# Ledger of designs, part 54: designed miniproteins, single chains, continued (4)

Each design is a single chain, and the fold is of that chain. pLDDT is the mean over its residues in the fold that is shown.

## One batch from the design tools (miniprotein)

Design m13985
Fold by ESMFold2-Fast:
Structure m13985 (fold): chain A 120 residues (1-120)
Amino acid sequence: AKITESGGGEFPEGGSVRLTAKFSGFDFSNASVAWFMQKPGKGERSIASISASGTKTGYAKSVEGRFTISVDKAAKTAYLDMKDLKKEDTAVYYAAASAISGKLLGPFGLWGEGTQVTVY
């Protein structure tokens, strides 16, 4: 099983970006998905999550109203739409999946390699 993230790069403050996570080699239909951020010298923290049913979402207060998580189950792809970017959003972003239905924010056993977002 593998997650491949894309869409990172360098963006201006106030800009927007869509991060994409492509999933392969596992049953996506019952997977809860989360996006984590890891700032330089810090541990990873959950910023957005969506339940396997798509009916429940969770957001960290710092990103609520600015970031939106979504999933295309048929395409086996998760997205993080980031708007009104702030310098504090500069981090490596990881997509992660949990096969445990109804769980938000963990446990997540499958992780991607990460994609760097830099806000200048």
Scores: mean pLDDT 80

Design m13986
Fold by ESMFold2-Fast:
Structure m13986 (fold): chain A 57 residues (1-57)
Amino acid sequence: GAMGEEIKARIEELIREGRLEEAERLAVQAYLDGLLTPEQLAELGKLMRERERELGL
């Protein structure tokens, strides 16, 4: 729903900003709250790993 899409967009923003610990915490919480599908969580995890690599972490 709209709330899940808004949360996903916020997590993607945190990833772009390099705020990966905040992005991970929000993604896990949103998943536990039923706002993200397993597929959306996996996609966000992939984006976080790609960004971590770009930042040399």
Scores: mean pLDDT 85

Design m13987
Fold by ESMFold2-Fast:
Parts: C-alpha cells; structure tokens; sequence
Structure m13987 (fold): chain A 71 residues (1-71)
C-alpha cells in the first residue's frame, strides 16, 4: 500500500506525526477492502508513531481500534 510505504519512510526519518497520519490512512483503506488483519497492523503502526510523537492519547485509542478490528 502506497500510504503504508510513505508512512514507513516518514517514520524512519523521525517524522512521527506524518507517519502516524499515513498509517491511519493505510488502515482505513485496508478496512474498505475487508483486509482486517492489515488494517489492525496499520493501526498498531500508527499507534507506535503517535506514541513516539508524544501523543499518548491518540496512541492508546489507535491500539484499541486495532484490537477491535482484529477481533
């Protein structure tokens, strides 16, 4: 997924806010395609990115979203 690959690039560059946003977009696109495993993975990647950016609240919400999607 293009959004996931771009998100990884920003994450590697230390640009965690942009990485988190792109991982959320990748997760939403995976949900639209019915790929719940990929969606959960992408939301977990987004949560990690927001955690590193210091946004612990968004990180916690995204982890809970990933758990629900993977259920």
Amino acid sequence: DENYEKGKKYYDEGNYIQAGELFVRAGREALKKGDYEKAAEYFRNAADAYEKAGDTVSAQLLRRTAERVAA
Scores: mean pLDDT 87

Design m13988
Fold by ESMFold2-Fast:
Structure m13988 (fold): chain A 64 residues (1-64)
Amino acid sequence: VGPEMDRLAEDGHREMTRLVELEEEHRRRAEEGDESARVKAEEYERQRDQLSDDTLRRLHALSD
């Protein structure tokens, strides 16, 4: 189970990093006055929260 949990955690971390970068990029554009980028930054923030919850749920399932 260890290798599977490690792989799942690595995949989750990789996706999380991508979403963080997208959120930061859109956050910066929103600070420059792009109102549509503010909405996109909020969407990526929600996706990060959802990914975190999904990863924790899957890690919990593997620990059984």
Scores: mean pLDDT 77

Design m13989
Fold by ESMFold2-Fast:
Structure m13989 (fold): chain A 69 residues (1-69)
Amino acid sequence: SAEEYYEKGVELARQGKLEEAAIYFGMALFVDPNNEKAKAALDSILANLTPEQREKVLKKIEEIRKKLE
């Protein structure tokens, strides 16, 4: 569920695993596009990543999204 993805993302972010956390927040948004907490968390993490890390994370989220369609 979106809630489970969000909670996993929060735990990963607390561990400093920002790229993994961003992927889980992205999955939460795929399940529930109106999840304001996941959107805010994803935006916050992306702001703390390098441009190269952001591109990698966004590409990974899109790959996962395509596999679920």
Scores: mean pLDDT 83

Design m13990
Fold by ESMFold2-Fast:
Structure m13990 (fold): chain A 80 residues (1-80)
Amino acid sequence: SSMEKKAKELEEKAKEAEKEKELLEKKLEELKAKAEKAKATGSEEEAEKLQKDVEAAKARIEALEEEYEKLKKEAEELKK
């Protein structure tokens, strides 16, 4: 049915959002480590730039998590 196809498409998009979130969470940890190292070595400008990258990654992770939840809910509704 068309609803089953739509549910599958939403599930695939949810999986893509989950994968992107997992990759960003890994990059976030790497960015945090780099920011701490820059701070420890007295590279204030470098640490500030890395902190902005950390904040951007956090915002994207939150957006992806919201997208994942929305897509999962829509897919489950279509399977009823």
Scores: mean pLDDT 84

Design m13992
Fold by ESMFold2-Fast:
Structure m13992 (fold): chain A 60 residues (1-60)
Amino acid sequence: GNEELLDEIEQLLDKLVSETNPDDKISILEELKKLLEEKLDPELAEELINEIDDKIEELK
């Protein structure tokens, strides 16, 4: 359900905040992006995915 999705997002965000390696941060962001693509409404997901893509580009 939505609670499980929020828990999965929170777990990935906690990993992202604690991670210091840029390549590992990119991997976590890619996992988060995929989760949002699979589980959220497409319009809501698009804005969040764009923010994630911007963060990935900053880390490259």
Scores: mean pLDDT 79

Design m13993
Fold by ESMFold2-Fast:
Structure m13993 (fold): chain A 77 residues (1-77)
Amino acid sequence: DAEEYTRKGAEYARQGKYEEAMEYFEKALELDPRNIEALMGLKGAAEALLKKEKDPEKQKEIEERLKRVIERYKSLP
């Protein structure tokens, strides 16, 4: 259930576990691509990870994960 995954993502983000938060928000968006709460949660978690990440290649991976779901969201009718 997209709502359940969104809730779990928010729980992980609240705990500072942003990688786990991103995974759950991504799962929510797979089930419901128009879930604005999950999209905003994913953006927040990705931004928090990017501020802490020192490895440029890992930063690119995080950015590509975020870009993939944003592109899907923008492509919805």
Scores: mean pLDDT 83

Design m13994
Fold by ESMFold2-Fast:
Structure m13994 (fold): chain A 85 residues (1-85)
Amino acid sequence: MADKVLELAEKFIKAINDKDYKSAIEYGVELAKAIKDLYESQEDYEDALETLETILKKLKELGASEEDLKEVEKLIEEVKKKLAE
């Protein structure tokens, strides 16, 4: 899990630096999913929420599609639900 988060984070940063925003958006969405899974295993939902909101903000800055943004927003809502329970 942690290794996948690191790999996706490296790919995300590299794609941004290469101005490959399509790949950056794809890696950013996958990174958000991997982060949620990692923090669910650690029961650290507050840290997951902060990290996911940071990724969502970056994806908006990169011009991600409404569909890609909704994927990350759904993950944020699931984490918020866990924090409320």
Scores: mean pLDDT 80

Design m13995
Fold by ESMFold2-Fast:
Structure m13995 (fold): chain A 65 residues (1-65)
Amino acid sequence: MKEIEKLVEELSKHPSPFSAPQELIDKILSLVKSKEEAEEAKKAARKAVSYGISKRVIDALNKKF
């Protein structure tokens, strides 16, 4: 979980949803192993990043699970 929070924080530093690297989103996906962990990751994304970036993370997690 701490690594997911760090990756979400790194995403929050990007000014545009399209400028956020896909590699950071892929790292979050690789760390999430269950639907329960996916829900916690979505919650962290909603709190820490802009709506456009959080939507990219949430959509990727929803697609995986």
Scores: mean pLDDT 73

Design m13996
Fold by ESMFold2-Fast:
Structure m13996 (fold): chain A 55 residues (1-55)
Amino acid sequence: DWDALAAFVASLSPLQRAVLNERLADPDASQAEIAEALGVSPAAVSRALRAIEAA
């Protein structure tokens, strides 16, 4: 349900939303690659992905 996905994305923090967008654009991207793209640590990406998956 894309409406539910849109509402979910709107509830995310800016970092979580950015990480989700990177993952959707390139599903094979590693945490390190996403971290480089966003200028954050791989640990920050890992925590954002965990929060997204838990929601």
Scores: mean pLDDT 76

Design m13997
Fold by ESMFold2-Fast:
Structure m13997 (fold): chain A 72 residues (1-72)
Amino acid sequence: AKPKLSEEEKEEIRKKLEEELEEIEKYLKENPEADKEAILKGLDRAAETLESLGLDDLAEEVRKFKKELEEK
């Protein structure tokens, strides 16, 4: 069974995720020579982790962000 998180823990994870995605976008914009492939792999792992925690909506957000980065 997927682990059950409190509403407070879910909100904390959401806030951290939003901050991390914004930082990644900013970092790639400022560092076009960065290893984009490594970042995309990290996003896949993050989405899988979120799905394992039952945070499917957040996992979908990460996958959409990854797709947007792949199109650039």
Scores: mean pLDDT 77

Design m13998
Fold by ESMFold2-Fast:
Structure m13998 (fold): chain A 55 residues (1-55)
Amino acid sequence: SPPSPERLEANTRATQAAKKAYEETMKKHGPDPEGEELAVKAATEAARKALEEAR
């Protein structure tokens, strides 16, 4: 079955939030392994929050 419009919108918002958090964290901490780990964690938390707000 195709995903619902609400689910598509939530996924789009989660993807955009994750991308923004990743890019902003990388700009602050640089391309170091520690900075990348922080960026991935920030992106994951941003995506989770966006999906939770879409409930």
Scores: mean pLDDT 78

Design m13999
Fold by ESMFold2-Fast:
Structure m13999 (fold): chain A 70 residues (1-70)
Amino acid sequence: SNMELAEEVIKKLEELTKNADKLSVEELLKKFKEIEELANKIDHLKLPEEMRKKLAEKYKEFIEKLNEKL
């Protein structure tokens, strides 16, 4: 379902952010691309507002962590 896809993307982003210090930039980008492929299957307009906000926050957290490694 759309909700299950959103929750899976959130979990994968949280784990990737948590493990960012253990991975190279190349490994982070590769794993992020896999998460983006899942996220592209989500119909964002059919998500509850709270879920859209949480998803956006997890993307922001990951990008901030990635920028710290650059």
Scores: mean pLDDT 84

Design m14000
Fold by ESMFold2-Fast:
Structure m14000 (fold): chain A 63 residues (1-63)
Amino acid sequence: FKLTDEQKEEIIDKLQEKFPDKSREEIEKALKLLLEGKVEEAKKIFSDEEIKEISDEIIKVLT
């Protein structure tokens, strides 16, 4: 599937609010990896619970 640049920024901004101790670059990297289907690589940066939160925000924007 495909996200617009505006949808990506919306997700990143929301995740930055939820994870204020995470850098924006880390959030952007995890989002990119998840969009590419590289879940195991994303899990090297974030926990399973954090990955679920990122995935939920992606689904929310797409629905």
Scores: mean pLDDT 78

Design m14001
Fold by ESMFold2-Fast:
Structure m14001 (fold): chain A 65 residues (1-65)
Amino acid sequence: KEEVLQEAVRITKAILDGNKEEARKLVEKFRDKAPEEVEAILTAIDNGDVDAAIQEVARLAQKLL
């Protein structure tokens, strides 16, 4: 549970830092547990929509808590 929150913070930091490769790598770790949420985050990152990407990371964290 706490580990999920820590990873969500790391993903958010990578997104805010503009490090798309690191953000994608971190998000892919959750594909088996939350494939729909992972695709939503990756789509937002690919579209350059930082606000949407952060919102989708919050949804991923909520689902995995």
Scores: mean pLDDT 82

Design m14002
Fold by ESMFold2-Fast:
Structure m14002 (fold): chain A 71 residues (1-71)
Amino acid sequence: NPALWEASRELMREAAEELNRELEERIKAGKATKEDLLAAIAAMLLAGTAGDEETLERARKVLDEIEKQLA
């Protein structure tokens, strides 16, 4: 059902946006962990599945900043 998929897609987009916000806060606090890498990957998968290119690009930047802090 396309309507059911659209509702699911919106939930995935919202979840990805929420993860991005939480991870950005942790990055700003200098508290990024290895677990945050998995959360960033999850945000990318959710945003990508939802077809939200803007949120996906934001998640990619979040992943990059976490990797930079862990290096």
Scores: mean pLDDT 86

Design m14003
Fold by ESMFold2-Fast:
Structure m14003 (fold): chain A 60 residues (1-60)
Amino acid sequence: SIEELEKEIQKIIESIKDPEKQEKAKKLADEARIEIQSLSEEEAKKKLEETKKKIKEIKE
């Protein structure tokens, strides 16, 4: 589930054609990966879902 969310996030980032938006999305994904290392599995999933939503907003 966590691995699947990470893959989905990476796929969205790769689909961003604007370089500035892609860089911003990558930074959010990197920050989330660091943060989830200290979180419970349930909290990590929530954080990744929030990160996925933010990255989708950046893409638009």
Scores: mean pLDDT 81

Design m14004
Fold by ESMFold2-Fast:
Structure m14004 (fold): chain A 83 residues (1-83)
Amino acid sequence: SDEKVEKLIEALKDKDPKVRKRAARLLGAIGDKRAIKPLIEVLKDESASLEVRIAAKEGLEMIGGPEAEAAIEEAKKYGPKEV
C-alpha cells in the first residue's frame, strides 16, 4: 500500500542501521519505483554503514527494470564496489 511504501522510505533515514537495512530490503521486495530515488540517496550517504549501502543496492536490483538499472549505474559513483 502507499502508506507502507511511505513509511519504509521514511525508515531509510532512521538512526538505527538495522532499521535502514530492513527498510531497503522490504522496498526492494515490494518493487515500487517510488523507492528508486530514496535508495539512491542511501547509496550517496557517506554517514551510512557499508551494510546499509549494500542493502540499498540490493533493493534497487530487486526492483529491476530500465529505471532501476539506470539508477544502479549512476549510484556506482557513490556506492561500494563489490569487485
Scores: mean pLDDT 78

Design m14005
Fold by ESMFold2-Fast:
Structure m14005 (fold): chain A 67 residues (1-67)
Amino acid sequence: GAADVAEGLALLREGLRLAEEGRVEEAQKMGTRGVILLSQGAASAADRAEADALVARLREAMHRASE
């Protein structure tokens, strides 16, 4: 539902923040949970676009933090 989508997006944003701080393992856990919740929710096209952008940014931040 909408609550799962909102929580999923919030977890992706938190994952990005954690990755920017170098907390890669925690960022990966938050990102994984966020994606799972988004898949359970009825995400709109706009929510999917935001999620895709957040996942791309999270991958890039985790790559930088792993260096």
Scores: mean pLDDT 82

Design m14006
Fold by ESMFold2-Fast:
Structure m14006 (fold): chain A 61 residues (1-61)
Amino acid sequence: GPAIRKIAESLGKSVEEVTKSLREILKLEGDGRRTAIERLAKDAGVSPETVERALEELRKE
């Protein structure tokens, strides 16, 4: 989906690599998930909302 692709392009990584990172974030709960979302958002130069949208895109697949 568009959010996963945007993160991949921003990081210079493949969609497959970003999808693996997002699956690991989905295994986390509470503060662990929030911290991982904020870290990925900072690394990719995107908002936390963009990372949350990417997680929703991953769940729809």
Scores: mean pLDDT 83

Design m14007
Fold by ESMFold2-Fast:
Structure m14007 (fold): chain A 68 residues (1-68)
Amino acid sequence: SKTDLELKKLIYELINGGTDTLIERLKERLAAETDPEKKAKIQALIAKNEAARDLLSKKIAELEKQLA
């Protein structure tokens, strides 16, 4: 139903909001980090979370098309 699609979109938007906050905090940590090994690990975590956010954003866009 339209209501189920609207709720699913809301849940995905909330998940992405949480992921954006995590990415922001990881970037703050990266800026303060001096250990090259830890920097590389934080950069990898940022990239992984950005990829997950982008995939979920695509799903949100698909739901928006269904709701139009």
Scores: mean pLDDT 90

Design m14008
Fold by ESMFold2-Fast:
Structure m14008 (fold): chain A 83 residues (1-83)
Amino acid sequence: SDIEQLDRLIEQTKEELLRLIDELLADDPELRKKFRETVDRSLDTVRRILERNLREGRITLDQAREVIDQTREGLKDLIRRAA
């Protein structure tokens, strides 16, 4: 289903971002913790909004993918600037 594909995309995005945090912020455990929490909150918020809109037929899965891609790139930029 579209919802199962959304959940898989969010989980893959989370794993990628958490690995990047662990790589770039290895020497700063407090900053690493804060960025991990930021990623978790941001992706949970995006997942909830996209799931609701998909269930209501307000958006397509392709539109949801675009939002996830933009969120991923924005969070990557923030992590890289902090490093």
Scores: mean pLDDT 88

Design m14009
Fold by ESMFold2-Fast:
Structure m14009 (fold): chain A 83 residues (1-83)
Amino acid sequence: SARRRQANEDAGLAATALLEAHAAGRGTPDEAQEAAMVEALRAGDLEAALAVIEAGRAGPMRSEERLSAILNRISAAAAERAA
């Protein structure tokens, strides 16, 4: 469906932005930023989700475990939106 396709595209773009930030040694979203990003993705607001990721780049770089947890939350949000 178009909703599933859009949810997966949005999730892919958000995941790519996070992975690029991490590869560049840039900051990782904190818990409040993660929650805001997930809610934006659930609402279909990709611009808001990417803005939160960009804001997170100014903060500290976190562990790969933290990054993986955020990526899993992005995938879960896409699945919820696709359903």
Scores: mean pLDDT 87

Design m14010
Fold by ESMFold2-Fast:
Structure m14010 (fold): chain A 64 residues (1-64)
Amino acid sequence: STTVITVEAPEEHREAAVGGGLGQAYKLTGIVPSQEQVDELLENGEVTIGDVLVKVVVADELKV
């Protein structure tokens, strides 16, 4: 099963949440996130790095 990292933050802290999630994925996988992966996480709220799914949830923008 894929490891999932979820970071919840208000919209004003979205960039910090992205950095935290990507940093944790790097620690688990040894893979340095690319600019394309950073952009995907900022735009779509989730990205896969190796076998790790990183999710950023903004408190007022939960997409079901």
Scores: mean pLDDT 77

Design m14011
Fold by ESMFold2-Fast:
Structure m14011 (fold): chain A 111 residues (1-111)
Amino acid sequence: ENAKKAVEYATLAVSYASQGKLEEAEKYLKKALEYLEKDPKSAAGWDAVGDALEALGKLEEAKEYYEKAIELDPENANAWANLGNLLKKMGKYEEAEKYYEKAEAIRKAKE
């Protein structure tokens, strides 16, 4: 329930950031963080807040949140892919490729 709220508010933060509405994005990021604090074992919550941080240009913080999501759930292909996308934005293309390969391997294993 708290995890679901963290994901919902983080998704809203990403949407507002994508529209250039940075004050609304920060508002919903703060709400997402409050719910994540209430359910800190939610890999999906950490991943979603990482997305919101990345959308706001907080790249190093986003990396920490994606890494926490992977630590909690190593089979979270989305978190591996998101970390790959982040590393690519940071110019770390070879590291990004390894993370994409990991995400693809997890997805193929579920087929």
Scores: mean pLDDT 85

Design m14012
Fold by ESMFold2-Fast:
Structure m14012 (fold): chain A 55 residues (1-55)
Amino acid sequence: AVPTVTFTSPVSNKDVTLPADATPEEARRIALETSGSQESADWMAERVARHDALA
């Protein structure tokens, strides 16, 4: 099984579970499907992109 990480979106207060190796685009898609909110999807994609930039 692929390890997963769970984030709580401050925009929608919904938990989004992502594969640990998810790209920003994958994170955006999963967050949009889970929350139904484009704002939550944008927040999640930015967070993953910032994590990649720092690590």
Scores: mean pLDDT 71

Design m14013
Fold by ESMFold2-Fast:
Structure m14013 (fold): chain A 62 residues (1-62)
Amino acid sequence: EKEAKLRAQIEDLEKLIKESKTVTQKTGVALRAIGLSIEAERLGLKELEERAKKLAKEAAKK
């Protein structure tokens, strides 16, 4: 249940990053992805933690 919600939030951010046009928008995605990675780590969901961290790095890099 919590896993499914976290997964959906990560999928939403993956869609949002593709539509992010400005540095400000990309920074917002990166910060939220970091928050989701911490939540996934707290829940012991290693797959979602790594997925969120990857998304944060992608958003911060571009």
Scores: mean pLDDT 77

Design m14014
Fold by ESMFold2-Fast:
Structure m14014 (fold): chain A 61 residues (1-61)
Amino acid sequence: LVEEAERLGAEGDRLYAEGRYEEAAEKYRQSAKLFEQAGDLGSAAFARLKADQARRAYEAA
């Protein structure tokens, strides 16, 4: 779970850097769910924050 959550977060970071905000938000959201399932609430909260930031960037475009 944690390894998959970290991989999805890294994919989100890459997509965000490429300006692919909608896809980045989706990856961050998936990462947050896996961190939450693993009991890593801090990493889950941070991933949700990143998803929200990517969503705002997407909506501003």
Scores: mean pLDDT 81

Design m14015
Fold by ESMFold2-Fast:
Structure m14015 (fold): chain A 57 residues (1-57)
Amino acid sequence: MEIVLDPEEQKKVLELQKLLDAGKMTGEEFIEETLKILLEKGKLTKEQIEEILKERK
């Protein structure tokens, strides 16, 4: 699956990735924040995000 992100969204994801790499963020927090970005862009619905988070647990 290919997700094309705008430069602004890519920058936000890279900032989150830096926090993850630095140990300032957990993998679950990284996924939640990335899914929020996709929700704001309209690529995922709130229901799809809830299903993804439920599957991870």
Scores: mean pLDDT 72

Design m14016
Fold by ESMFold2-Fast:
Structure m14016 (fold): chain A 82 residues (1-82)
Amino acid sequence: SGLNKMTRKEIFLEAYMSLQYLLYLLQGKKEEAEKIAEVMEEYRKKIKEIKEKYLKGEISEEEALKKLEEIEKEAKKKLEEI
């Protein structure tokens, strides 16, 4: 069930970032949209690393979910700075 919880968090974060990207594109703000795309790529890599550590047994489900919540908060903060 831990992997399902992680996948759910990943889906919600991807949806949030994709919505912000679309909204900037619709406003003609191409440079800001490109910055959002860079944030998306950075956070995809971070999420993948946490999921891989969990699957290898290097971290617990609770630790992995906590790290994903921290990543989500950091991503949202970076998006607000654009």
Scores: mean pLDDT 83

Design m14017
Fold by ESMFold2-Fast:
Structure m14017 (fold): chain A 68 residues (1-68)
Amino acid sequence: MVSEEQLEEMRELALSQGDERAAEALERALKYHREGRFEEAERYVLLAINLSLDAGHDISPMVEILSA
């Protein structure tokens, strides 16, 4: 289960890289996580990773946060 802290760290990372679309997806993941909607939060995490890949960003730092 992804924690709220991990989602916030991933969002900060995306913003630091200029990846606004991934950051927006992670903001939605945070909203759903806070609402107890963990399945929807997980879908938005996966969307954020896919958006970062599509934009040509290295997703390794995001995967590292999720593995912490």
Scores: mean pLDDT 83

Design m14018
Fold by ESMFold2-Fast:
Structure m14018 (fold): chain A 60 residues (1-60)
Amino acid sequence: MEEEIEEVVKIAEELYKKHNGDFRKAMEEARKIAKEKGYSDEVIEEALRRFYDIYLEKKK
C-alpha cells in the first residue's frame, strides 16, 4: 500500500510539471491514470491528499 501511494504521488508530480503548475489538472489526470492502472480508491485518495499537503506546505 505505501509503495502504491508513492507511485501515485509520483504520477501527480510528473503531471504537475507537464501542465506547467496547473495543480487542479495534475490532480484530475493523476486520478484517471491511477484508476486505469488498477489502484484502489483508498490508495488514490491517500496519495492525492499527500500530494496536496506537499504543495500547500511549499507554498506557505
Scores: mean pLDDT 78

Design m14019
Fold by ESMFold2-Fast:
Structure m14019 (fold): chain A 79 residues (1-79)
Amino acid sequence: SEAEEYFNKGLEYYEKGDYEKAIEYFEKAIKILEETGKNPKLLAKAYYYRGLAYYKLGDYEKSMKDFMKAAVIDPDLKP
């Protein structure tokens, strides 16, 4: 799916240390998944990894907010 493709691009940028680009692609995935209501596990992962990218950039407030959203959708992703 398009959301999965955006999520995977986000992961590629995250692994390269390009956290700003990672966030852009995770945001694209989140938008599609929220609008369609499909694949809640992928939505939770997208929030979780966007939270990790925010943490790497020192944006702890946005990071914590994303981790909380991920945990609400998938409790197995609780920090």
Scores: mean pLDDT 87

Design m14020
Fold by ESMFold2-Fast:
Structure m14020 (fold): chain A 99 residues (1-99)
Amino acid sequence: SMEEVDKETKVAIAEIVSGVALLDVERGDYESAKEFLEKAIEKYKDNPEAVAILYTTLGYVYLKLGKYDEAIETFKRALELDPSNEYAKKVLEEAEKKK
């Protein structure tokens, strides 16, 4: 359906946004990555799967900033939106070990 195509497009955009944010992370531009992801989350807030991808990457940015409590909360939000996200499960376990 047209709604399903729009949903798939938003998910693909979220993956691209996450990839761009991860390039900022590799450069040490954590605040730029965080701002970019937060703007994307607000823009795509009506699409739970897209937002789950963005929250997963945002949680990883919090890990890089040493903000373990915020990382754990953010990964839990990602898993509430998409319980099948294996990467979010893995990085949540890693964040909980660092706390």
Scores: mean pLDDT 83

Design m14021
Fold by ESMFold2-Fast:
Structure m14021 (fold): chain A 65 residues (1-65)
Amino acid sequence: SLKEQVEELSKKLKEISDKYEETLKKVEEDPDNEELRKQLDKLKAELQEVSRQLRELLEQLEKEE
């Protein structure tokens, strides 16, 4: 169901967001660490994609109320 998909994406968004914040703190402590910077960029891209998918599903859910 749309509700289940929203819940699944919300959980994924939370997990990626938490990893992003943790990695951001590590990058702030070691800004010359290329691996951490790449990880941060990857997490940012994943966060943006999941947020987009969640927004689309929420718009569909709102139309069904």
Scores: mean pLDDT 82

Design m14022
Fold by ESMFold2-Fast:
Structure m14022 (fold): chain A 84 residues (1-84)
Amino acid sequence: MKPSEAEILEALGRMYVALGDKFYKKGDLEEAAELYEKAAKLYEEAGSPLAAEALEKLAEVYEELGDYEKAKEYRERAEELRAK
């Protein structure tokens, strides 16, 4: 990817994480999950290591929702990205 495009995608991802954190703290878990998922996709497209952090936050949201299988899948994806 072009560096300037990657920087824009990463900046947008950070905005979605910040917004997701706000909804998570309010207990708006479904909205938080959607925002963290958007952030993770933007970070992955940017090639950013922050993708693992966004996936970890998404896993935490799904644990709070009681979807332990989905939480495990996102946590495993985050670990794979951190191991590289």
Scores: mean pLDDT 83

